# Designs tried in a protein design run: designed miniproteins, single chains, continued (4). Part 68

Each design is a single chain, and the fold is of that chain. pLDDT is the mean over its residues in the fold that is shown.

## One batch from the design tools (miniprotein)

Design m14335
Fold by ESMFold2-Fast:
Structure m14335 (fold): chain A 83 residues (1-83)
Amino acid sequence: GMEEGKKLAEEAIRLAREAIRDREEGEKRLKEGDILSGIGLIIRGIGDAFQAVILAKKAKELGATELAEEAIKLAKEAGVKGV
């Protein structure tokens, strides 16, 4: 139901925000020459963004449309951030 969808959307938003942070920190570490840690953070961020989209899709199916759309928007930002 809606409450279950809301919880999934909130978790998706959390994962998407972590993905954005991991991507930003990973790119910073790559610029500083910490290649292994930078790559590790970018890979983790990609995984979190992917899971956020899956959870957001499920949340939308359960009626939490607005929160799910926010999670999808944040996950896309994680995937396109850093020109």
Scores: mean pLDDT 82

Design m14336
Fold by ESMFold2-Fast:
Structure m14336 (fold): chain A 64 residues (1-64)
Amino acid sequence: MAAQEAADEGARRAKEAGDKGTPVHASEFGRRAYEAGMTPEEAQKAAADALRKAGGTVSKDSAF
């Protein structure tokens, strides 16, 4: 997949997970986007934004 398609899929998956009430790991999307050639920050931002629109949350708020 192209980097943009990977980012869109990450956002869609985060939105669906949030909509169903399943917590999503922002770092997981960042890792996938990084491998696809997208910056981790943009991937995490897209995932978080999608979850906010769906009314969900991004994971537990990272520990550490």
Scores: mean pLDDT 55

Design m14337
Fold by ESMFold2-Fast:
Structure m14337 (fold): chain A 93 residues (1-93)
Amino acid sequence: SMAELEEFEKELEKLLEKAKELGVPESVVLEELVKMMLDGVPPEELSERIPEELHKPIIDFAEKFKEFKKKVMERYIEIEVEEALELMKRALS
């Protein structure tokens, strides 16, 4: 989980550097990522403020993050179930 988070931080930094080279403000890229990851905005509705060269990197990042979020949610459920089972075992002793 921590190694996966570090990899996302590196990918985000690379994406923001590429955006900067193309003259796109960091805030614009972050806004589009938030819309795609949290609000479920489809990739085809990317802002006209984003150059075509950034479309695939932004979409790829958002899709990877959605997969990571799903995996983290599954892991969280597993941890809660394990803790609940441990509490029940302790109550039976």
Scores: mean pLDDT 71

Design m14338
Fold by ESMFold2-Fast:
Structure m14338 (fold): chain A 73 residues (1-73)
Amino acid sequence: SSAELGREVVELFGRGARERLEKEGVEIELVEGERLDPVAAAGAAIEALLLGRPATESAVVDGRRVVVRATPP
């Protein structure tokens, strides 16, 4: 199910990807929406690291738009 897949992605992001991104010094901020979306945050952070510049990603969570910006060190 989509809910089950979403939880799995959040768990994977929380256990490994976030720790790696924090070690790289990436700053993640919520630009639009009620809370940080882990998938959008991961996508923005990876893109920022690859490009060496700020990146923005958007997602829809529970029918609401969420926008996350990541800034590399």
Scores: mean pLDDT 69

Design m14339
Fold by ESMFold2-Fast:
Structure m14339 (fold): chain A 93 residues (1-93)
Amino acid sequence: VERRRRIAEEVAKRLNIPLTIADYAVQLAEDGVTDEEIDAIFERIKKKMEELGVELTVGDSERTIKITPEDIDKFKELVRKAVELARELMARE
């Protein structure tokens, strides 16, 4: 639990992203989620957003990101980079 928090804080700091996104990326790295599985998750989210006509709001009160279906590919790339960094930090500890 404490190790996950420290890694999430380091990922958030290095990539300048909300801690919520960094924590999610660390969870995906710990669960052994592959890049293909990340792609599948975000493709499903994109399709659901397009069908429902909704936007995702991610972050906290200080750092909020609105994600449209058109922005989902950029957000996916950000999460993939965060997961890769989390894997590297986890492997070094």
Scores: mean pLDDT 74

Design m14340
Fold by ESMFold2-Fast:
Structure m14340 (fold): chain A 59 residues (1-59)
Amino acid sequence: MKAEMERLLNSPDTDETLGRLMGLVLEAAINGVSPEEEPLYREVLDRLDAMILELLKAL
């Protein structure tokens, strides 16, 4: 999970990245996140929130 989170946080803001971030958040919600991964997971949530807000503004 950590390597995937780091990759996604460094990825450009695209529909593919958004979909992968959503999938990772759903997986983390089901399986949980280790304490070592929690700071990266918070960054993932912040980026996902920002991307969703930007999409909502475009409506």
Scores: mean pLDDT 77

Design m14341
Fold by ESMFold2-Fast:
Structure m14341 (fold): chain A 106 residues (1-106)
Amino acid sequence: AKKGAEEAKRNIERGARLDGGRGGAIAGNMGSLEAEKAGGVIASMGMGSAAVAAATGYTAGGEESGIEMGILGGEAAGKGAEADGEKGAEAAARGAREGARKAEAA
């Protein structure tokens, strides 16, 4: 159970980081007229915070800053999802243990 929760945590973090990095790269390689379109792509991947970070980085420092901020935003979103997923997995594990005890007592 604990090993499965840790693996799910790593998969969520990896996915969020990859999506943030990809979105940041798109934003960084687009001209200012396409920054809104890049933000839409990142948001459609479920990475709203990464979209904001990438757009802010692009505006402040240009292409390279946009890519870096997108990656950082994706990592932050991944860590958030990781924390929520860990709490959910712990609650599910507690419920399963309680159910097993009640079944044995019947």
Scores: mean pLDDT 47

Design m14342
Fold by ESMFold2-Fast:
Structure m14342 (fold): chain A 92 residues (1-92)
Amino acid sequence: MEILREEAERVAAASPFGEELRETGEEAARIMEENSDTPRMGGAIAEAYVRGRMAALAREHPEHAADLEAAGRALQEAVRRATEARLQQLAA
């Protein structure tokens, strides 16, 4: 989950939505930790959560939609990397 938390802090530091982005990253990390024995399922749920949350924020703040979309893509990539890292741990 460190990968996801680090990426959340990075995108939050560059955004006026820092608190919302940190919250989104922490909830995505929590979803993945709760589903750590089924990382592909946990990753899919976490990606869907990030996508939905970022879409809602972009709808409320259309002037920042492009930046929120970019942050959402970065967080989803971090979820995918965390999923692969956990799959490697379980294969050991």
Scores: mean pLDDT 86

Design m14343
Fold by ESMFold2-Fast:
Structure m14343 (fold): chain A 87 residues (1-87)
Amino acid sequence: SLEELIEEAVKKIEELVNKNLSDEELVKEFTKLVEEVLRKMKELKLSDEQIAKVIGAMLKTVEKLLNSKQVNLVKRALVEVLSKFYS
C-alpha cells in the first residue's frame, strides 16, 4: 500500500542516518534506496500525485535528520535518479 511504502522508506532513511556513514557513502546508499522505492512505486502503479507524496515524505525526513550540506547532497542524488527513471 501507499502508506506502507511511505513508512518503509522513512524507516530506511532513519536507519541510514543512524549508521553514521560518510557523506559519500550516505549519498551512495540513499541513491540505492531511492531506486528501490521508485521501482516499488512503478510496481504499485502509483499516480503522479501518490509518487509526489512518497517523495515528499522522504524529503521531509532527510530535512529533519540531516544537516544542510547532507540535505543538498541527497536532494541532488534524488533528482538524478528521478531523471533516469522518467527520461
Scores: mean pLDDT 84

Design m14344
Fold by ESMFold2-Fast:
Structure m14344 (fold): chain A 114 residues (1-114)
Amino acid sequence: SDELIAKLEEALERVLELAKEAWRRIQQGDLESAIAIIEEIRRILVQMKDQLVRHNAPDNVIKMVDDAIELADRIIADIRSMPENPSIIQQARIALEMAGILFEMEAVLRKVKE
């Protein structure tokens, strides 16, 4: 439905802006604020899953959102295990995981538009 597509596009744009802010916080060593932002991303993904379930989305589409939620949980755990001065490789891992959330959300939006 057009309403579902609009909500998913809004969620994707919001998560993109939150991911950019989380990345800035990680680069600044503000890991506590970064975790809070990823927890907000996770809340948006759960709401997105609820919308998809209400609209009888296929199981493979629901799995994409579940994979994104699991990735958000992994990011939170990874940030919590980081030292105060994380290495470039540790920072890059988090950036790749955040990109993974966005790719799953784009894949969901593409499938819903089919």
Scores: mean pLDDT 88

Design m14345
Fold by ESMFold2-Fast:
Parts: structure tokens; sequence; C-alpha cells
Structure m14345 (fold): chain A 67 residues (1-67)
């Protein structure tokens, strides 16, 4: 299931650190539908592994490599 832009915005409002982490410390562009799916998948995966409300610095390095 893909969340709506509004649902993603509410989630990122609650966890603003995630928003910056997805674009190497830049704000996330929520206007793109596929970006929302990637955002929710990364948030869910990282939260499951880290059990934290913010991304681990190591995970940010992984995102840079993928880019």
Amino acid sequence: MILSKEEIEELLKKYPSYKKDFISGKEVDLSKEWAKDEIINFIAHKEDLLKSSKFDPVSNEELKIIE
C-alpha cells in the first residue's frame, strides 16, 4: 500500500529527521509519487532495525552510495 502525500507529510512532521536524511541532508520532495513509496519503505525498514525515531548515520551513508 502506498501512502498519500498528506499521510507522508504527517509522518515526516512527527519524525522530521527522516525528511532531511533521504536527500543527503536536504528536504524531501514529496511531489513525486514514487518518492513517497521509497520514503515509507526506508522509514519502516530503518525503524524496524534501529527501533528509533531518527536515522542512524551509517544508514545515511548507505543512501549516499545508492544515489
Scores: mean pLDDT 49

Design m14346
Fold by ESMFold2-Fast:
Order: C-alpha cells, then sequence, then structure tokens
Structure m14346 (fold): chain A 87 residues (1-87)
C-alpha cells in the first residue's frame, strides 16, 4: 500500500497532466483542481498528516469529477485511453 505522501504526489502529477491535456474543461473546475493541488503541496511542506489526508481526498474527488465530465463529453473509450496514460 503506497504511503499517503506517495499517493498525494502521484495524484498531483496526474491532476497536472490531466489539466494540461484537457484545456477545454470548465474554468471553475480547473481552478478548483489547481487550488486543491496547492493545498496538498502546503500540507506536505508543513508535515501535517491530517491536512494531507483531508486535502488529498478533496483532490481525488475533484479529479473524479473531471474524469466523469471527460467520459460524458468524449465517451468511455476515450476515458480508458486517458487512464492508461495516467498509469
Amino acid sequence: RPSLEERALRLIEQAKWFLEENPDLPEELKKEIEEAIRRVKEAIEKGDMEELERYTEELEKLVGKALRYFALKHGSEALEALLSKLS
């Protein structure tokens, strides 16, 4: 099982890549994801494991929302192709 910090760092990289590859996401959703990435990074720098857990879960939910938006707009095959690049 990856550590919380390893999970958080992987999620940040996946979220950044997803934002770069999908510039046509709603602007509000992009801003929410960028803000969540910032909060996760700050929690890592502070060593606050409680904040890190909380903000990592928030970022996971936002990425999940973005992936659902992508699937609805582009279809399930496009989502599967996207997810294989994230792996």
Scores: mean pLDDT 79

Design m14347
Fold by ESMFold2-Fast:
Structure m14347 (fold): chain A 100 residues (1-100)
Amino acid sequence: SAAVEEVREFLATSLKLDEAAIEEKLAEIEARVPEVIEQRKELLKKAGVEDNLTEEQLEEQAYTSLLTAFALREIGRQISEELYKEGKISREDLERALAP
C-alpha cells in the first residue's frame, strides 16, 4: 500500500534504518495486530460501547497505531543518542530515555 511505502521510505531516508531492520519491525507489527484488535474489543465491551468498525478497518487502525508508536519511539531514541554524543546528557540520562 502507498501508506506502507511512505513509512518505509521515512524509516530508511529520515531515520536511516537499514532494510533488514525495517522488514523485521514491519513483520513484528503485523504479528501484533490481532492482539491489539482483541484488546480494543475487550475494552469497548467492558465500557458498554458499540464498535462500528469493520474487521478491515480494525486491522488498518491497529497497524497504523503500532507503526506510529514505533516511529515515535525510534525518533526519541535517535534524539537521545545524539544528545549523549554531543555531551548534552549523561549516560544515566540516556539509559533512562532508552528504557522500555
Scores: mean pLDDT 79

Design m14348
Fold by ESMFold2-Fast:
Structure m14348 (fold): chain A 83 residues (1-83)
Amino acid sequence: EDPAEVAEVAALLKTESEETIIRQLEAQKELTKKFAEATGQLEKGEEIIEYLDKAIEAVRKKDYEEAARYILKAERLLQEMVE
């Protein structure tokens, strides 16, 4: 949504190894699933996990801008879930 925020997140992703980024995103998927189950927000949890899966695939392609966009979408929905 914000091109400057996307560029900033993409730049940060470039400083990490692919393995580390994917491990962190997979951990975030598991935490999201548990939180969604605990709060009864299964549909929103599934949407967040879908964005995280797309971010992982973008990281595998070295498309850090696409990965950043999906990470930011997931974070936005997670904020709505905890608010």
Scores: mean pLDDT 85

Design m14349
Fold by ESMFold2-Fast:
Structure m14349 (fold): chain A 107 residues (1-107)
Amino acid sequence: SEEQEKKIEVLKKMKDTFEKLYNDTLEQIRKAKTPEEAKKIIEQTAYEMKVLLDKLRELFPEFQEKIDELIAEIDSLKNMSVEEAVQKLKEVYERFKKLIDEIIKKL
């Protein structure tokens, strides 16, 4: 249906936005002069990722449980070293891509 096609387009754009955010974050962390600067970058990224996940949850409430699990993983970043947070961000990004693909498949 036209509605399903529009939803798929929104999901693809969200996937691209999340990928750009992830890649930009890794580049900013690489350029950070101090661990404190890197932690501020991670905090900003966590905020922006949660905004995207909140929007995803609003559009696809049937996936709320999986989305809330990703939000919890993102919230855990604040308690990690920079190295641990970078690894967790990669895991979150891979899980987000898989979730978007699962939502598209069910449409």
Scores: mean pLDDT 90

Design m14350
Fold by ESMFold2-Fast:
Structure m14350 (fold): chain A 108 residues (1-108)
Amino acid sequence: VEELVEEIRENEASTDAEDIEEGLERARKAKEELERLIRERASAAELAETLRTILDLDITPATLRELAADRERLEEMKRRLEEIKEAVPRYAALTDAYLLALEWIEQL
């Protein structure tokens, strides 16, 4: 998830219109899949697989559980994502997908 925050920052620095469209489509798919997983109360393994497949993140179930145990780090990541969402509203869909992932990780 820290990698997702960094990716958003990098995209903001140098993204053209075509890259924005690709990022937003990927974020939309991620949000839809995350909403489904939350409704179905999916496991950490299923969340890790979804993040790897849709957002191209190298995350394991072990990493997600470690992150779930670190409430302070989760709150810091959510704070950073909210700041990015406020500063760059056009990335709201991507930021919302990451916030949903963090919210679900907190419930693990």
Scores: mean pLDDT 64

Design m14351
Fold by ESMFold2-Fast:
Structure m14351 (fold): chain A 86 residues (1-86)
Amino acid sequence: MSKLSPVAEEAIRAATEAAKRATGEALPPAIGGALAVLGSAIHAELAGVPLDEELFRKAAEIAKSGSGKEAGEKNLEAARLAGEAA
């Protein structure tokens, strides 16, 4: 089976952890952002596209900075960068 790059895996993990910390109105966009990061990583793997590891690294850092009410906005920003990386 194909494996995701370590940087993409880290970004997925960071976004998932941020979604677990999201509260109230931030929870749906945090979950959506985490799923979008996962989707971008899977898309790149299936398409055989070289990942921009720098953008995935930045996505992971942004997701890690999200907490509570900001988790949604940070995960959506991380998803945008992950989409550019694919």
Scores: mean pLDDT 77

Design m14352
Fold by ESMFold2-Fast:
Structure m14352 (fold): chain A 115 residues (1-115)
Amino acid sequence: SPEAEELLRRIDEAVEELKKIFEDYKAGKITPEEAARRALRIVDEFLRDVARAFEQGVLTPEQLERVIAALDEIRKILEELRKGVTDPELQALLDSTLDNIDAVKAELERRLAEL
């Protein structure tokens, strides 16, 4: 559907923005804390887009697989950023977000198995 295609484009854009943030972090252009704050904002928007698409029932099996793959990429970036973050509140927020990603992925995988 056109709505699902637009959501997938936004998902792809979110992954690319997260990769850019991670590259800036590795290049020393931004602090780990700044990188983590920017990444968490993008991930929050991404998870809202995924929840909306799931609730609308518009995702095909192939689209579910693409979302699961994007969640895996996002998780890896957040895990790497987490290693550099020393602020306890930001660490807790990253850990909570990683848990939320794992929960969303498990739900999508269950839905995919039922199709």
Scores: mean pLDDT 86

Design m14353
Fold by ESMFold2-Fast:
Structure m14353 (fold): chain A 62 residues (1-62)
Amino acid sequence: MEELEKLEKELKELSQRIVDLADRYMASTDPAEQAALAAEMREVGREYFQLKKKIDELKKKL
């Protein structure tokens, strides 16, 4: 199931991006930067959950 392994790798990469963005958000002292980082985290989070749903549906077909 090479496709599933590829999707799981992408999921881990999105998870790491969310963590990195959250760390930058917590370290930031600029409200405008915090707002931009929060918006980016929300967008990456949506991609994460969409990909997670796709992985879960593929696992159900096994």
Scores: mean pLDDT 81

Design m14354
Fold by ESMFold2-Fast:
Structure m14354 (fold): chain A 112 residues (1-112)
Amino acid sequence: KVEEYRARVAEILPGEPIEYDYFRAGDADSTADAAEVFARIAELAKETGEPRFLAGLVTHNGRTIALIRPADTPFDELVAELLAQLESDPGVTPEHIAAFREAAARARALRA
């Protein structure tokens, strides 16, 4: 689905070399939720002139928390911000927090 969302970004900002990394946790398979994050990356690229971003997505109880940061943002800072928002969101359970921490650990291992 990364290639699909890259194509979505290219439709919004054709010809621009936009680079992004993203992290996902929970049930973030919703095309609508991911498309919104990538549309926002394209909009930020237009506004700032910056071609590179780091994005994070967490889905729980049909709700999505999304953060977009400059590409040079430390991965652990993005994870910490997402976790803080998740812990503060209504309806979150210990199981959601555990699943998030596990997903973050796997993503960190892949980035090392």
Scores: mean pLDDT 66

Design m14355
Fold by ESMFold2-Fast:
Structure m14355 (fold): chain A 113 residues (1-113)
Amino acid sequence: KKEEAKKALLEALGELIRAVQTVDPDNAEILDLLVKAAQAVIEGKYDEAAEHLRKASELARKRGYPEIAQAFTLLAEAFRALKEGKYDEAIKLANKSKEIAQRVVERAEAARA
């Protein structure tokens, strides 16, 4: 269960990196925060991962990407749930974050078609 939750959180992080690269490729600061969050998860530092995502959420909101900001907030809550041993809640929150990130990519790609 814990490894399943960790996998779901890393998959959601990957989709968020893709979403940011798709809509705001010049935003190296948000991308750096997402890489740091992924590294923190691998190292079991869930509080640090959640903090990096909260900072990424604030930056995304300031840059006019409210859906990406919401996805970061959901993933930060997923890391909190993981730390508390709430693996099913962590997976559910990570999957919601991933779904939002995927929809953002789909809409951005459709707009360029």
Scores: mean pLDDT 83

Design m14356
Fold by ESMFold2-Fast:
Parts: structure tokens; sequence; C-alpha cells
Structure m14356 (fold): chain A 75 residues (1-75)
């Protein structure tokens, strides 16, 4: 696994790009609209930016073999 400490803004930007790249598939898996996925991503990255000045950014492989970025606020 790859992990990197970055600013919250950098983590938010990278997570947003990663999640939006798979938004169609995520919407189908969750049974919701693509617009709802995009809105959830927007809310998630806004919370990430507000929580802490830095975040641990990790590249993970989900259950379906997709590589996605996940971020955790660093206090």
Amino acid sequence: MRSEVVSAAEAAARVRRSMLAVADEAAAELGISVEEVREAVRAYVARLEAAAPRALLSEIVDADGRRVLAARPIP
C-alpha cells in the first residue's frame, strides 16, 4: 500500500478526482444516482478540509480490485 502525509486541501483534491473517476460504478453498486455520489463526495472532501490541516492519503484496493484513494485527517 502507498501512503503519504499531505495537506488537507491536497488530499481533498486527490480523493475527489479518484472517487469521481469511479462514480458511475459506485452509484450502480449502492443503488443511488451518480448525482448523489457526486454530492456525497463533495460533502466528504469538505469535511476532510475542515477537520485538520493535514491528512494521511492512502492508495487502497477495494473488494472489486479497484484502486482508490482514501484520506484520514491527522489531528
Scores: mean pLDDT 71

Design m14357
Fold by ESMFold2-Fast:
Structure m14357 (fold): chain A 117 residues (1-117)
Amino acid sequence: MEAALEAAREASAELVGEALDRAFADPAGLPSAQTLALAIAGTSDEEVSKLAQEAYEAIYTDPERARELLVEAVRRMTAEQLRNTAGLMEAQAKDATSRALADVLQRSADLLEAAEA
């Protein structure tokens, strides 16, 4: 169970990282990355929220650091926090990038829940 949960967290971080790579590849994707950072900050514990806040501030000035901070935040999130963040992203999604981020967060929550079973 512990090894399966760690593998699920790494798979989750990789899925979100790939979606973030697509968001950061185009300046039009940066607002979706900001929305993700705000959603994580609003749904997570203090330590994860702090990582998301630092990522939000870095999105336009140091996008590589912002990406690393968001991936680290996701790696530390619970399945419930990922699912709540996905729900907020889906409710506020106005573009394909935000919908893709919501989808990978939902899939990440599913992976963690399956590993905990």
Scores: mean pLDDT 83

Design m14358
Fold by ESMFold2-Fast:
Structure m14358 (fold): chain A 70 residues (1-70)
Amino acid sequence: TVEEIRRLRAELRELLEKIEKTGSDEQFDEVGEILYELDVKIRKYQNDPEKVLEALREAIEKLREILEKS
């Protein structure tokens, strides 16, 4: 629901801020690819909130993996 989307967006933003502080140029390219895929999925599933939530969760998981490797 709206509360869950808001929470996931906040979590995504926090992860992006952490990567910005510690990331390399190569990691920034990986982040760009993840965000592009997320945008494509949000546009594709704009009428399906559950699919939007899934896309946000996938992006967050991928960003966490990048942060672990930084």
Scores: mean pLDDT 79

Design m14359
Fold by ESMFold2-Fast:
Structure m14359 (fold): chain A 87 residues (1-87)
Amino acid sequence: LERLVEELRELARRVAEETGDELTEDEEVLERQLRFVAVLLRLFRERTGREFESVEEALRALDELLEKDPELGRELYEEALKILEAE
């Protein structure tokens, strides 16, 4: 999990720069968001039945899914929130 969170941190910064979104400056908030994304990617793999070799590939596929089917993306987001809350 720690390694995945660190890879996600670097990738999230790149994605934020590309999309024009701003990242939070609070370390605790950022850590929680990165953990949330890690759970989201795990759910994405489970729900779609797809395997990804890298976190970057998985996030790219997720971004494309959110553009093509934002409703499905929203459902995954809500499920990831529930899992994070239950843990």
Scores: mean pLDDT 71

Design m14360
Fold by ESMFold2-Fast:
Order: structure tokens, then sequence, then C-alpha cells
Structure m14360 (fold): chain A 95 residues (1-95)
């Protein structure tokens, strides 16, 4: 079911809380929040479904890379493996 704007904003705050618990810096958390809010704006304003999908995929990739970089710096994940998995997922979305 499509989520309302209010439900999407709740999901943003839920994700931010999880990232904070994972120990991400406030600077990275704020950047992720801004990108998530841009995704909501694109969902509401972009009328071309193909352009919408491409813009959302670009923003999602930026968010994922920020999270991967921060977690890798903390020694919690393998950066090369995480980036390879992200690239494979992105390629599948484009097909």
Amino acid sequence: EPLSREELLKKVEELIEELRKAGLSEEVIEEVRELLLKMIEIRETEKDEKVKKEKLLELYTRIARLIIDELAKKGLIDKEKAEAELAAWVAKQKA
C-alpha cells in the first residue's frame, strides 16, 4: 500500500534512530535525513515514473554509500563487499 507523507516521515525518523544507535556521526545522520526528505519530495512532485525511479535510485545509492562509509570506518562492515552488493542491487533495479 502507498504510504502517506506522515507515514513516510515516521519511517525517516525510525531509520534515523537506528542509524544513531549504530553509532553514525550526527553530521552523516543529518545528511541522510536531508536525502530521505528529498526522496519524499521527488515521490510527490515528479510526474514521470521513469524519471522518478531514476532520481530515487540515485538518492538511495547516495544514502547507502554514506552509511557504508561510516560503518566501514568503525570496522563493522567490509566496504568492498558492501559496495559490490550495492552495485549488484542497483544493476538489478535498472533491469
Scores: mean pLDDT 82

Design m14361
Fold by ESMFold2-Fast:
Structure m14361 (fold): chain A 66 residues (1-66)
Amino acid sequence: DYEKRGEDLVNEYLKSNPDLPITDQVEQQIIESIRRSLREKGYSDKEIEAYVRGVEKALKRAREQQ
């Protein structure tokens, strides 16, 4: 499940960086970086979008806790 993998990736990153301020700019930079990385690794567009949905979901939850 690529959506869950995206969510888990962000959650692990935030555990290591608990004081990271999640602004709209930071969220966009993270998403763009992940899309670029996954394209370079040969993931399909469908897999990338599922991964990004997980990333966005985890970032939204983190922002709600701020």
Scores: mean pLDDT 79

Design m14362
Fold by ESMFold2-Fast:
Structure m14362 (fold): chain A 84 residues (1-84)
Amino acid sequence: SAELEELEKRALEKLKEAMETGDLAAAEEFVALALELARARREELGLSEEELEAQIAAYRAQFAANAEAALKKAKEHYKKLEEE
């Protein structure tokens, strides 16, 4: 749907901004947009409200883990660039 496509586009734009700038505000905006996508997809997935809340919690946990891993990778990448 056009609504989901716009949300995905905005989420990807904020993810790119966060990755390029290291801006935590951009990362938080990405999380907010990703949660809106999850809620919008609930009807398509046939999820109950309880299942949606469980997915949101799991997604937040996964985002936190991914953000930590991405930050670690970014630091390693910049460290290697300084050593080259």
Scores: mean pLDDT 67

Design m14363
Fold by ESMFold2-Fast:
Structure m14363 (fold): chain A 100 residues (1-100)
Amino acid sequence: MPSTYEQASKLLRELGEALLNKESPETIKKIADELLEVAKKLSQEEVDTIALALAYFLQEHASKLSKEQKEILIELMKELAKLASPRVAHLLEELVKKVE
């Protein structure tokens, strides 16, 4: 049975693929909501790893995303910032301000 961290990593990959494949906002939000629920069960260090990977993805691909996709990703990053270390939370908050 996959660990909670392996589940989060799989959902992060599925979220990235759905965003790049221009899946519906409903599908993307469902994956984002599932990832957030799993993230609540992770250690702070594991949350930091997932959050930084998502931040890197947003920086690299922001120009390719629709407004609705960006809004879903921004909401997810704001929620992950609440679970992350203060340093990573600060990095997420600064990135959100640049993409909004």
Scores: mean pLDDT 84

Design m14364
Fold by ESMFold2-Fast:
Structure m14364 (fold): chain A 73 residues (1-73)
Amino acid sequence: MQEARDLLDRVTRAGGDDRDRIRQAALAGDYQTAQQIRDDAIARLRATEPPEVADAGEDGLDMTFRLAKEQHE
């Protein structure tokens, strides 16, 4: 429980601004920009964070993009 929460908190801090930017771009219908922000954020997480944090961050960023795209559609 606690270690999973620590990973979530770390992922949230590392990707918080990127998630908001992805959501805003996707809700505006700018899927290309949202996808680019997502890809850049994932690449940074993969380069700077441990694999478990990067994996969780990638899942969170991908989910944020998909949900925002569906909400706009």
Scores: mean pLDDT 73

Design m14365
Fold by ESMFold2-Fast:
Order: structure tokens, then C-alpha cells, then sequence
Structure m14365 (fold): chain A 64 residues (1-64)
């Protein structure tokens, strides 16, 4: 199992939900708002949208 901080797990879970609803057109700001964190906090944990999408994909696969 990949160990994530509670904030990283919350952000990744929000990203999974938004990707399912809206596809890859989602913004980091929408993910931050859904996770209840600031955009700066999101960037502190995920430097790029690609890194965040990768974390979301791994979380989704781990739940299968």
C-alpha cells in the first residue's frame, strides 16, 4: 500500500471524483476546492496536474 498523508489522500480522492464527473478538463483549483484545501496546499503536495492524476489513478486501481 502507498502511504499518503491525510491531505494527499483527500486531494487524490477529490481528483478521482472530479475526473469521473468531468474528465481530464478539471483544474487544480476545482480539485483544491472539492478537497477543502487552498491551491497553495495542493501545489505543496502535488507539483503538477500529471502527478495528481497519477496519484488519483493509483488510488482508483488500489480500490478495484
Amino acid sequence: AVALTPQQAAIASAAVALIDAKGSAITNAEIAAAAGVSLGTLYAHFASKAELITAAALLKLAAA
Scores: mean pLDDT 74

Design m14366
Fold by ESMFold2-Fast:
Structure m14366 (fold): chain A 92 residues (1-92)
Amino acid sequence: SNLEKDAKALVKELDKFAKENPDYSEKIKQFTTIFNKNLSSSPSIYKALQDTVKELNPDKINDFKQALVDYLEGKITGDQLLLKIIKIVLGL
C-alpha cells in the first residue's frame, strides 16, 4: 500500500539522517531497531510506527498521529514529516 511504502521510505530517510548527523544517530538507530521489531509482529506499518513512538516517547503519540494524518492529507511535505518524527524521537 502507499502508506506501507511511505513508512518504509521515511525509515530509510531517518537512517540516512542519522549517518549524516551523528549527534542524533543513537536515538534514531534505537527508533529504527524498535520499529523493525514492531513491524514483524504488527498488522500494519502504521501500527508499527505508532507502537514505536509510544515506546520511545508515549506523550508524543497523538502528535505523531496528527503529523502522519497531515502528511497523508497533503498539509505537510515528507521533509516536514521527517523533521516532526525526529523531534518526537528526541522528545522535543
Scores: mean pLDDT 75

Design m14367
Fold by ESMFold2-Fast:
Structure m14367 (fold): chain A 95 residues (1-95)
Amino acid sequence: MEEDEKLAEELKKKGDEAEKKGDYATAALLYGEAALLYLQLAEEDPERAAEYLRKAAEALEKAADAYEKMGYLDQAEELRKIAEELREKARELEE
């Protein structure tokens, strides 16, 4: 799982680099891949599930920002909704 966590972090960093270059399509894909890895980590590590769900939510919000900059407002709204649902689930796990 350390390898998957490192990969997710690297994907987020590559997404940030793509966004700075104005490559919002690549940024959205990389943030989406990072979010999927964090969701997998949340399923496989119950003790850290809340942490990973929040990281997935953060990655999805960054993907939503990229979609919004491309003019895909409906896709951005859907991803922001999913991100909020993941944060709510993370809060439930810590209560």
Scores: mean pLDDT 87

